# Designed miniproteins, single chains, continued (4): the designs that were tried, part 36

Each design is a single chain, and the fold is of that chain. pLDDT is the mean over its residues in the fold that is shown.

## One batch from the design tools (miniprotein)

Design m13302
Fold by ESMFold2-Fast:
Structure m13302 (fold): chain A 71 residues (1-71)
Amino acid sequence: MDEKEFEAEVRTALALIEYGIALANKASPEELRKVAERLRKTADELAPINPQSAAEVRAIADELYAEAEKR
């Protein structure tokens, strides 16, 4: 695994943890949007390395945007 691939995997794991915490702690719409933006950026970085993981992270980001719109 090269450095970029490893960094992308670590960022994905951290982003998923942030997602879980944001949902559990009733984060503000602004905080949810910030996490979603980070997730989308991570998905874009993963797309050339692991398209499957990129799609999963993007789907989670879209869910956070939807949740922010409701709050």
Scores: mean pLDDT 73

Design m13303
Fold by ESMFold2-Fast:
Structure m13303 (fold): chain A 55 residues (1-55)
Amino acid sequence: MEKFRELRIDAAVRLAKETDLSLEEIARQVGFDSVEELEEEIKKRYGKTLEELRK
């Protein structure tokens, strides 16, 4: 993955773990056009969905 994209993905995971923000709000905050795009990138990087990473 590109370094800039990796940083945004890491920020999304952090927001999911540390806040109660919706997936749509997280995607918007980290600069993704949709939840689907964000979920595809998270799945590629972690092998899990963003919801599964939200402990």
Scores: mean pLDDT 77

Design m13304
Fold by ESMFold2-Fast:
Structure m13304 (fold): chain A 64 residues (1-64)
Amino acid sequence: NLLEVIKLLKENRDADGTFTKEQLKEILKQAGVSEEKINEILSKIQGDRITLEEAIKLLKEHNI
């Protein structure tokens, strides 16, 4: 459920409003996203951090 994942993202963001790859992985795992989909999503991330907007875009692209 995309809405549940977005809620978890909003509740777990860092003080600067971004996420590390590890934080995103943990949130997606908690939300019941498969390891295969998590790895695919994480492979799309450049650098060490992602914004909330970018995370939501990736989730939509991967049908979550």
Scores: mean pLDDT 78

Design m13305
Fold by ESMFold2-Fast:
Structure m13305 (fold): chain A 56 residues (1-56)
Amino acid sequence: MAEEVRREAERITGDPEVAENLAKGAEIMVKDHGWSEEEARRRALAVARQLAADRA
Protein backbone atom coordinates (compact mmCIF):
# COMPACT_ATOMS: atom_id res chain seq x y z
CA MET A 1 0.00 0.00 0.00
CA ALA A 2 2.51 2.68 1.08
CA GLU A 3 4.80 2.00 -1.92
CA GLU A 4 1.80 2.20 -4.29
CA VAL A 5 0.79 5.54 -2.75
CA ARG A 6 4.37 6.83 -3.10
CA ARG A 7 4.59 5.88 -6.80
CA GLU A 8 1.16 7.29 -7.68
CA ALA A 9 1.68 10.50 -5.66
CA GLU A 10 5.07 11.02 -7.34
CA ARG A 11 3.36 10.63 -10.73
CA ILE A 12 0.68 13.18 -9.74
CA THR A 13 2.90 15.79 -8.03
CA GLY A 14 6.26 15.24 -9.76
CA ASP A 15 7.83 15.63 -6.29
CA PRO A 16 9.51 12.55 -4.76
CA GLU A 17 9.77 14.11 -1.27
CA VAL A 18 6.06 15.01 -1.17
CA ALA A 19 5.20 11.52 -2.46
CA GLU A 20 7.32 9.85 0.25
CA ASN A 21 5.71 12.00 2.97
CA LEU A 22 2.19 11.18 1.71
CA ALA A 23 3.02 7.45 1.63
CA LYS A 24 4.36 7.58 5.22
CA GLY A 25 1.27 9.50 6.33
CA ALA A 26 -1.03 6.89 4.78
CA GLU A 27 0.91 4.10 6.56
CA ILE A 28 0.57 5.94 9.90
CA MET A 29 -3.20 6.33 9.38
CA VAL A 30 -3.54 2.57 8.88
CA LYS A 31 -1.20 1.52 11.73
CA ASP A 32 -1.93 4.17 14.38
CA HIS A 33 -5.45 5.41 13.56
CA GLY A 34 -7.19 2.22 12.37
CA TRP A 35 -7.96 3.41 8.83
CA SER A 36 -8.44 0.87 6.06
CA GLU A 37 -5.68 0.69 3.44
CA GLU A 38 -8.22 1.73 0.78
CA GLU A 39 -9.34 4.79 2.81
CA ALA A 40 -5.75 5.84 3.59
CA ARG A 41 -4.72 5.46 -0.07
CA ARG A 42 -7.77 7.42 -1.30
CA ARG A 43 -7.10 10.26 1.14
CA ALA A 44 -3.36 10.44 0.36
CA LEU A 45 -4.00 10.55 -3.40
CA ALA A 46 -6.69 13.23 -2.93
CA VAL A 47 -4.10 15.33 -1.07
CA ALA A 48 -1.56 14.69 -3.87
CA ARG A 49 -4.05 15.95 -6.48
CA GLN A 50 -4.87 19.03 -4.39
CA LEU A 51 -1.16 19.86 -3.96
CA ALA A 52 -0.58 19.48 -7.72
CA ALA A 53 -3.53 21.81 -8.43
CA ASP A 54 -2.29 24.41 -5.90
CA ARG A 55 1.13 24.43 -7.62
CA ALA A 56 -0.67 25.31 -10.89
Scores: mean pLDDT 81

Design m13306
Fold by ESMFold2-Fast:
Structure m13306 (fold): chain A 104 residues (1-104)
Amino acid sequence: KKQEIADLWEKARKAFEEGNYDEAIKYYEKLIELTKDDPRLAARAYSNLAIAYYKKGDFEKAKEWLKKAIELDPSAAPQLIELFRRLDDPRAEEMVKFVEELAK
């Protein structure tokens, strides 16, 4: 389980860095299935899944997965806010406001 999780994280990261968001999404979805019993690891996978959907322009799914990530681990909110603010995009500011409301 731990080796499989580590391998999937590396594959997801590589796919994301290469701009292959569809492939990254598949790896993040597998990570979520493997981390169902670990809320903190699952929240990390949901956060990355949300960012991948944002990069694809699917803002509705991005918000859905951000909500799931924050519900599982509210401490993820500051990092997500910083990440979206660095994108310097009006759509990213909408994601920031969404995360801020969830973290209240």
Scores: mean pLDDT 84

Design m13307
Fold by ESMFold2-Fast:
Structure m13307 (fold): chain A 66 residues (1-66)
Amino acid sequence: IKEILKKYGLPDELAERIEKAYQYALETGSKEEALKLTISAVRNALKELGMEDKIDEAIEAVKKEL
């Protein structure tokens, strides 16, 4: 996950934080909930960074990886 997020322009620190949040969500909830939360985090991060044009492609890559 982290490497995919970095490929789509997320800073290393943010990509690592999202990956750790995904792992924590897997431990405390369902895989489906973890995926949903991760997709939302990726979408919000890219939008905040001005990379809205990459959101759909990055989300598809994350869904394929997970």
Scores: mean pLDDT 80

Design m13308
Fold by ESMFold2-Fast:
Structure m13308 (fold): chain A 90 residues (1-90)
Amino acid sequence: MKEEIEKLKEEALKKADTAVDEGYRLMQERGLDAGVAEAGQRIAKIVNEFLKKAEELGLLDEGYKIVTEVMRKAGERFRAAVDEARAALA
């Protein structure tokens, strides 16, 4: 993988972590649907910005593979946070 796309992947993962944290915070304040919507909107923006940069590098196919990994990790992290919150409420 080229150094540029690897750095873009690292930034996307970091931004996705922040998006999950903000979604989790909003979930605690306004409920699950609001948290999911916030996290989803932020992740969609991160994905779109990343894919645009990957396309500029001529690496759109590799960009799609990275996006799949970023979305999987973000989803796993958000689900873990939701499951922990539900356990605390039970």
Scores: mean pLDDT 78

Design m13309
Fold by ESMFold2-Fast:
Structure m13309 (fold): chain A 76 residues (1-76)
Amino acid sequence: SSVLRARLQAGLDAARSLARTPEVRRAVDRGEEALRAGDLDGARRHVTEAIDLLLGDPEALARVARAMIEAERRAL
């Protein structure tokens, strides 16, 4: 789905901008590679990994969620 792809891309972009550790950057890199390969399930797993690594930062989590919701609304 183009809508799912847009949502996942927005989540990865937001997580990348908020990445303060190598672990978050690696999760984002893997997610972006999965999206380029057309592996939406893989990309979703890596977005979830990045979110889990950001769990200590509610503001960062809110920014990722907002970016994904806004991308979905634009793609609809």
Scores: mean pLDDT 84

Design m13310
Fold by ESMFold2-Fast:
Structure m13310 (fold): chain A 72 residues (1-72)
Amino acid sequence: MITTLSDAELDMLTPEELERIRQRYEKAYEEAKKKGDKEAVINALDNLARIYSKLGDEEKAQKYREEAEKLK
C-alpha cells in the first residue's frame, strides 16, 4: 500500500516501539523543514499525528494533522 505507516501496523507496536518511531519521525520532520522538502514534511507530520494518537496524546496528534492539512 502507498502509506508509510498504517493504523494496523501502529496497533501492533509496544509503547516503547512507538516512542522510538516518534523520535525518528520528529528527526525526519526537522530535516525535511531544513531542506524545504514539502512532501517529506507532510509525510512526517501525518505519521507523527498517527503515532501521537496511538500514544494517547490526542492534542499533539490533532496539531500535527492540522499542520499537514495546511500544507496539502
Scores: mean pLDDT 76

Design m13311
Fold by ESMFold2-Fast:
Structure m13311 (fold): chain A 88 residues (1-88)
Amino acid sequence: MISKEEAGKIVREAMEIATKGIELARKYGASDEDIARIRELAQKAIDAYNAGNGEETKKYAEEIKKLFDELSEKITRDVQERLERLLA
């Protein structure tokens, strides 16, 4: 079981990642489906925290992190390919 303080930190970080990460991802061509999935997981993390379920809060935060890792890898590849074409 994680503490309420740890769960609160996770929720704050998840919300900040969701807000700033979605804006960045949208700018770099993330799909509406990817954005909707991130928002869904962020809302589930908030709901779990409000219900006092720290373990579920952590679980949804970890799923958000995994989605952003996958999305960041895709965006990084696209940006690198675009830069290589521009500089060729």
Scores: mean pLDDT 75

Design m13312
Fold by ESMFold2-Fast:
Structure m13312 (fold): chain A 67 residues (1-67)
Amino acid sequence: SEGEKILKEAIKRVKESDPEAAKILEELLEMLKNGGDPEKVERLLTRLVIRKVLSPEQAEVIAKDIL
């Protein structure tokens, strides 16, 4: 999915510079594969947008793929 691609590319980009963001991205990738709580998805995506790790547009694509 497009959301999976965005998450994997973001993890690769930030894994060494921002390990905290990488952990959040990995959790979202697990939720994409196994399902997850919508409120938690929204909270984690909002945090990544505030951190400027994801754009709002990228976060919306990921949300549509998980939810």
Scores: mean pLDDT 84

Design m13314
Fold by ESMFold2-Fast:
Structure m13314 (fold): chain A 99 residues (1-99)
Amino acid sequence: MEELLRKGREALNQGKYDEAIKYFEEAIKEAEKRNDLLGLARAYSMLAVAYAEKGEIDKAEEYLNKAFELVSKLTDLDEQIEATLYLMNAALALSIAKR
């Protein structure tokens, strides 16, 4: 999980949006296999960032909404805080992309 998110962030920093999307999609699959709601929320948030930076606003909004729904299902405060930070970063990226 963490390695996939790290590689995706590195790809984003290099402007390699399609590569970043692939890493985040792999992170989603890993989180789903583990029933890891926190991991899913992180991965959907990062995928929203990648689509926003690529200019695919509708997809960015779709994945941001999926991440938001997952955050609402978290019961551990520390997990909720972590997921909310990822969600806020994605919301900021989307806001910037919308101008």
Scores: mean pLDDT 85

Design m13315
Fold by ESMFold2-Fast:
Structure m13315 (fold): chain A 67 residues (1-67)
Amino acid sequence: KAEEYLKLGNKYFEAGDYEKAIEYYQKSLEHDPNNAEAWRNLGLAYAKMGRDEEAIEYFQKAAELEK
């Protein structure tokens, strides 16, 4: 379930649909909140939308989970 949402998020991210990518990354994190990849990709999607402050916050979440 979490992995399926992560893959959907990645598909929309590659298509340039960052709003849809964010939606599916958030759904992935609802099922697996400790997935560092999903947090990083969520941050990348926010950065692509120019929402740098949110992007930094999500990158920090990913980094904390990789320790």
Scores: mean pLDDT 84

Design m13317
Fold by ESMFold2-Fast:
Structure m13317 (fold): chain A 100 residues (1-100)
Amino acid sequence: SKEINRELVLLVAGLTVQEMRLNILKRLGELTEEELREIVDKVEELAERLLEILEEHPDNPLREEALREARVVFEHFIELAEELGDEETAERMREVLERL
């Protein structure tokens, strides 16, 4: 389905945008705890929607690529959370990654 493929692409793009936002804020020394929580909440929301679509459309041709890209984003978030000493965020991201 063209519409489902478009939604999957937009969800993966959304995850990548949140990762870029996090990396830029960290690099500038502007990353606050509130900003980190907002970004984490958004990536969890996007991943939950991605999983919902893939459960409804298990044979979608973009499934493998979408899951691969999402896993990479979550792995980077876990690495960054661990570097920051934010064990709570790292654990939240690991729980989502296990379902991807």
Scores: mean pLDDT 84

Design m13318
Fold by ESMFold2-Fast:
Structure m13318 (fold): chain A 59 residues (1-59)
Amino acid sequence: MVAEVEARVRAIAEATGLSPEQAARIIALHEAGASPREIAEELGVSPATVRRAIRLWEA
């Protein structure tokens, strides 16, 4: 379970140019119900990057 999530997070990080930790944080906040705007403000990344990471996670 955890290892599969970590592998997917790493793939998203590579696709978006984020670090694996940043990608993991985006996904964790998304699963907690945070909006892409709120996640973007928290991490200092663009809302477009956050939406792309979520899109790849939901695929």
Scores: mean pLDDT 79

Design m13319
Fold by ESMFold2-Fast:
Structure m13319 (fold): chain A 93 residues (1-93)
Amino acid sequence: ATDEEFDQGVADIGLAIAKQGIEEGHYEEAARIYENALKTTGYKNVDVLVGLAEAYLKAGEFEKAIEYAQKALSLDPNNERARKILEEAEKKL
C-alpha cells in the first residue's frame, strides 16, 4: 500500500471511532479525532468535514460547526447533512 492508501485507512478508522464517540456523548473527543483525520486527508474529505461540523454542533461549539459545515458545502454544495448542521448551528447563535 502507498502512504496515501495508509492515510485514507487511518482516516476511515478515525471516522468510525468519531461516529461512535458522538453516539456515546464524547463530542469533544470525536471532534479531535475528526480534526486529526482532516489533517491527514489535506482538508479535502467532505465526510470528515461534515463529521467534524456535527461533533462541534453536538459539543455546543456553534461557530466552529458553522465554519466546517461551510467548508463541506464549498466542496459539495448538495450535501444535505452539511446544510442541516449549518442551519441548526446558525439557529443556536
Scores: mean pLDDT 74

Design m13320
Fold by ESMFold2-Fast:
Structure m13320 (fold): chain A 65 residues (1-65)
Amino acid sequence: SAMLRERLEELRERLERAETVEEVIEVETELGVLELELAVRGEHSEELERLAEEARRKLEELKAK
């Protein structure tokens, strides 16, 4: 859907600009909400899954600092 695409693009940009653990957690939280919304509808998004993996990786990197 157009709304999902726009939201994922926004979250991807926010993740790219995130420099703190808190900022990454905010993106991860919103991705989790979207994932639950899709799951309730019996849907999934590979793009969302990829972005969630990227967010987790970035969170680990920042926590190691």
Scores: mean pLDDT 83

Design m13321
Fold by ESMFold2-Fast:
Structure m13321 (fold): chain A 86 residues (1-86)
Amino acid sequence: SEAEELAREALELAREARELAMEALRVGGKESLPLAIAAALKAMGAEFLAEYALRTGDLEMAREALEEAREALELAREALRLARAE
């Protein structure tokens, strides 16, 4: 279903965001730290919403999960960029 497709995409993006956020935390830049934490928390939230949408077929939750996952990924990419820039 559309809900399952969106939820699976959200789950993949959220997992990528979490991995990038964890890498940013591992690199340990002071300026990247608050963004990495924010990205990790948002990615975790997106994973929960995506799993709920997969279980229930809730299209609204799938859309919300995808939006949250995209935001988490953007934050995680920025956090990792800052961490790697020293």
Scores: mean pLDDT 89

Design m13322
Fold by ESMFold2-Fast:
Structure m13322 (fold): chain A 60 residues (1-60)
Amino acid sequence: MEKILEAEILDALGRMALSVGLYETAIKLFEEALKLAKEAGASEELIKRIEENLEEAKKK
């Protein structure tokens, strides 16, 4: 349960990093969020959201 919340927090921090141009930091945060979400058995919706954010960060 805590792992899902941690994944959500890391995803939010990754989006903030992305918004200020810290693309490498955003990628690291999204990768950790995705790992935690998958380990915790998070919803398909959450996993897809994090994956989309990670792909967006990598495109920069």
Scores: mean pLDDT 82

Design m13323
Fold by ESMFold2-Fast:
Structure m13323 (fold): chain A 65 residues (1-65)
Amino acid sequence: SPLKEALLERLRSEREQLQAEIAKHKDTDPEKVAELQRRLERLDLLIEWVEKNTDEEFYAQLAAE
């Protein structure tokens, strides 16, 4: 699905940005790193959920409303 592919590309881009921010703050702000790691873990779970639980039928059902 083009919609699924676009969503996954966006989420993976956000993941790269979070990784860069973690690297930036790694040695200077442990609290910030912990916060960003929590966001990264949640994003990874969301990406996996989208990959496994959404398909053409899922997007067709949303469009039918």
Scores: mean pLDDT 80

Design m13324
Fold by ESMFold2-Fast:
Structure m13324 (fold): chain A 48 residues (1-48)
Amino acid sequence: SLGEKLAELAEKLSPEEAARFMSQYLDDLINKRKKEPKKLIEEAEKKK
């Protein structure tokens, strides 16, 4: 899962770098959901 990848990366990075990377990633995901919810729904339909 995505969380597993982030956890593994956090072990290799310093705590500061890991926190920054995760924060940026989460912000991007949240922004995508809020900015274009219709497109996310349509994309999910196609991936089914």
Scores: mean pLDDT 67

Design m13325
Fold by ESMFold2-Fast:
Structure m13325 (fold): chain A 51 residues (1-51)
Amino acid sequence: MTAQQYYDQGVGLYESRQYLSAAIYYEKALELEPDNEKIKEYYERAKKLAS
């Protein structure tokens, strides 16, 4: 999967309130694009909501 595909899956999970799963997909996207600030922001939000 590309970073965009991981990000899109994460967004769908985030919208479904599946924050832990969303965080996992955002983390996979960040492994491919570590400097993508948009993905970092969503990852941090998903992690906070999953806690």
Scores: mean pLDDT 83

Design m13326
Fold by ESMFold2-Fast:
Structure m13326 (fold): chain A 67 residues (1-67)
Amino acid sequence: ATDEQRNKILNLLQDLINKKASAKEIAREATKLARELGDEKTAATAEANADASAEEIARAVVETLDA
């Protein structure tokens, strides 16, 4: 991911966690934003973890952005 893509996705995750969004909402919004930014790998990671906890989704997305 580019630094711009990374920062936008991290800001989204932080905002959703602060608002106590559901795990499914976090997965959906992260997948949508990643696809809009052209980061299909991060989008696929968020989508694959849609049934996980909010913390697990956030962790998987961050690990994918840092790879």
Scores: mean pLDDT 80

Design m13327
Fold by ESMFold2-Fast:
Structure m13327 (fold): chain A 86 residues (1-86)
Amino acid sequence: ATLEIILENATPGQALLGIGYAIDGALAGGKMSSKVEGDTFTFITEGISKEKARELAEALKRGIEDTSEVKVEEEGDKVKVYAKAK
């Protein structure tokens, strides 16, 4: 599966959490890529299990849901986490 993390208006701490979870996925055998566009950080990890992608997405959501609007979407084999600062 693919985990995609999209952080809009991220604080440095939120960006570090996003990259940390993407790196954790890469260490589980995935391939990581990242993109920065203005105040939006996108981290993608491909080639991990869907269960691992869900676990990482849920953990990230719990870490930032008090300070951000968080949406988790599943599209086939892709798990997306979208977060925007409140």
Scores: mean pLDDT 77

Design m13328
Fold by ESMFold2-Fast:
Structure m13328 (fold): chain A 84 residues (1-84)
Amino acid sequence: MSEEIRKEAEEVSKKVEELIRKAVEALVAGDFEKAKELNEEAVELAKKIVEKAVEAGDLDSAQAVLQAAVDAALAHREEVEAAL
């Protein structure tokens, strides 16, 4: 169980980071609708796997996903500020 959740959390963390990166690229390009869509997708993916990991008692995987999302969000702020 935990092994499956761990692997899913690793894959979701990568996808969340990629989606946030794509959202920043869209913002820099002036495509605010695409940026919003990508950001919302990243949040939903992170939420689903965190809930699964917590329910399975795999707090390490839940923390890893949250940390990846926070790191991506902080990078997003810096890049948006640089683009403005």
Scores: mean pLDDT 74

Design m13329
Fold by ESMFold2-Fast:
Structure m13329 (fold): chain A 103 residues (1-103)
Amino acid sequence: EGVPLSDEQIKAFAVVVAELADEKGKVTLSEVYEAIRERLPELRHLSRSQVSDLLRFLAGLGIIEVEYDEKTKTNLYRATVPAEKVVEALEQALANLPASVVP
């Protein structure tokens, strides 16, 4: 954390996560981090820790789920909604949050 993000940047991030989850079912932090660097030039400055914090934020909104994989000893992330619906779901979730929770 430490980088202010607009609602549009958070939506763009959520779309990339949902697209990866639609392609692979479940994705790792490393896969999300590399996809952000490739697909979202405006977010290339985000560190791995900041990407992890955003994934945690989206999980808190119910947009994604986190599952710990005992076999690989890592967290796997999946989208709760298809990529084509993630922006609508996120806009609805953000509208119901206290201002102190949004970046």
Scores: mean pLDDT 77

Design m13330
Fold by ESMFold2-Fast:
Structure m13330 (fold): chain A 88 residues (1-88)
Amino acid sequence: AVEELRRERYKKEIDEWAEKGSVLGKRMKKLIEQGKEDEAYRFYEGLEDALLFFEALTQSGISPEQLRAAYDALVAKREAELEKKAAE
């Protein structure tokens, strides 16, 4: 019973990720369509911690645009720090 509920949750979440344009979601969905469901679910379990982290970010109200802006700012800061060290 618990096993069936877990697999139904994984299948739903994989479908949602594929629908949102995730490359990994599309790959896992293709494995399920090919009858390799256990392989897809095992792979998904390995991603669970990362997915929970991204879910927490989504629940915090951070938009994709805000995440992208923060990422770009950190990259720019890192590049500026490297340039400064190269000038020393």
Scores: mean pLDDT 72

Design m13331
Fold by ESMFold2-Fast:
Structure m13331 (fold): chain A 112 residues (1-112)
Amino acid sequence: LPSSVLNDAERLVFYGQLFFSQGDYERAIKYYEKALELDPDNARAWRNLGDAYFKLEDYESAIEAYEQAARLGNLRLQAEAYENMAKAYEKLGDLERAEQYRQQSQRLRQSL
């Protein structure tokens, strides 16, 4: 990727974060999706996308975004993504998967 494309992707993540901070989760999602079109390996953008879907109570889309964040991110982001997946599974009533991901997050944090 040209450096200008990466700068554009990070700018779009920044706008997404601004809309998220104002409670405009639908616009935050649109900006994060645009950022991920330019830089699909941006683990932070995937985590932020998951957070926005979680706020809209779209827990299934939140889990899909957090799975990408966990796959692409460092150990800290992976632990955070697993904790957020546990919360989303809890909201869906899948208490067994929620506990499994909570335990995985805890184990990773012990390794930090």
Scores: mean pLDDT 88

Design m13333
Fold by ESMFold2-Fast:
Structure m13333 (fold): chain A 82 residues (1-82)
Amino acid sequence: TAAAEEGIKAAEEYIEKATEALKKEKYEEAIKYAEKAVAAGEAAKAAAEAAGDAAAALEAGILEGVARVILGVAKLVLKKEK
């Protein structure tokens, strides 16, 4: 579905931005982009599931999982620096 594909692309872009922020030790920016990636992945997964697109739902779910890991790492590092 168009909604699932748009959400998958958005999640991929936000994951890339979050990863770049982590490399630059910009943990607050990494958190913001990772949160956006999680939201995009969740929305894409819901849209794919509603359309019966199992492949898109799996892809969106994987991206959501990756985004959650990045978010957790960024939050943990930022908390230690607080």
Scores: mean pLDDT 84

Design m13334
Fold by ESMFold2-Fast:
Structure m13334 (fold): chain A 94 residues (1-94)
Amino acid sequence: AAPLEITEVRADQPRVRVGETLRLTVKLTPASQPVRLEVYVDGELVAEADIPPGATEARLAVQARRPGRHTVTVKATSADGSQTSEATLEVEVV
């Protein structure tokens, strides 16, 4: 199989209001082992999910807490810690 890679990170909406839920869709290459997803907003860990082996998609929910433009970073790490992949997008909270 190919190395662990996040192939896409998409927000359901590019702009959300304070207090609304930002929903993320994360696509990745299928891994032979479980994968840990971590979501960071401006460097702060805000959400985590575990993906079973062979899964290629995960959905995560993040609460919109601060107005403005924010950097969202999604990090995928293999269960043994040997592989990592990151993807970044910007979101606006109004």
Scores: mean pLDDT 84

Design m13335
Fold by ESMFold2-Fast:
Structure m13335 (fold): chain A 90 residues (1-90)
Amino acid sequence: SADEEAKKLIEDLHKAVGELQKKLKVYLDAGDLEGAIKLLEEQKKVFEEYVEQAKKILEKDPESEEGKKALELAEQAVRDAELAIEELKK
């Protein structure tokens, strides 16, 4: 179902965000700002793919609350990555 696809997408997104935070900490602790920025740019593309997957779920079931939540969380992950990139480029 659309809700089950969305729940899986939310779980995958949560894991991706957690892994990003762990890897980002390693680069930042080492003072590797270029590595941190590259990681964020690569993960932003992954989060943009999750946005497209969430949109496809909502095309199948526009009233799916889990689908709407998946889209919101994926779009937030993209925004958070963009803000982190901007902060590190200062």
Scores: mean pLDDT 89

Design m13336
Fold by ESMFold2-Fast:
Structure m13336 (fold): chain A 68 residues (1-68)
Amino acid sequence: MSVLERVEELLERLREAIEAGDLATAGALMAQILELMGSGELSPEDAARVGAEVAELRRRYEEALARA
């Protein structure tokens, strides 16, 4: 499995965890995504796209934390 495929799977799980209110799982998934992004194995185009998705999901995660 490529790093991009792993990141995309983690992003999907992160969305599901946030929607379910499972903030502990969401936090762990966010950390894993950031670690993989920091690996330097993504193309610049993929890194930019993933970065934009992470920024949106981080906003949703922080909003969910504020409601908890």
Scores: mean pLDDT 81

Design m13337
Fold by ESMFold2-Fast:
Structure m13337 (fold): chain A 104 residues (1-104)
Amino acid sequence: MSLEKQAEQKLKDAVDYILKAIELKKNNEPEEKIIAYEQQATLYLAEAARLYAKILDKEITPVELWKAIVAGFTAALDGIKNKESKEEIVKKVREAILKVINET
């Protein structure tokens, strides 16, 4: 599997886990369950950011990795708030992460 396909899969997985966390929160599910989905989404965003950095031949520091994760989460939450399609949300998250990496 290409690095680009691996990055896209991690990105899609991250968005799925963010969507599930929001659904659980709306349904008043236990906080521990919501946090578990948010933590897994964070790990998938980190993996996607590292893969994109490798694709772009960029070195990413822990601080820049954290900035990419925060940008990705912010983009996902904005897309969800605006009731955008999953495809549009994934696109926004990708663009947000790539912007952080390109500014490194």
Scores: mean pLDDT 87

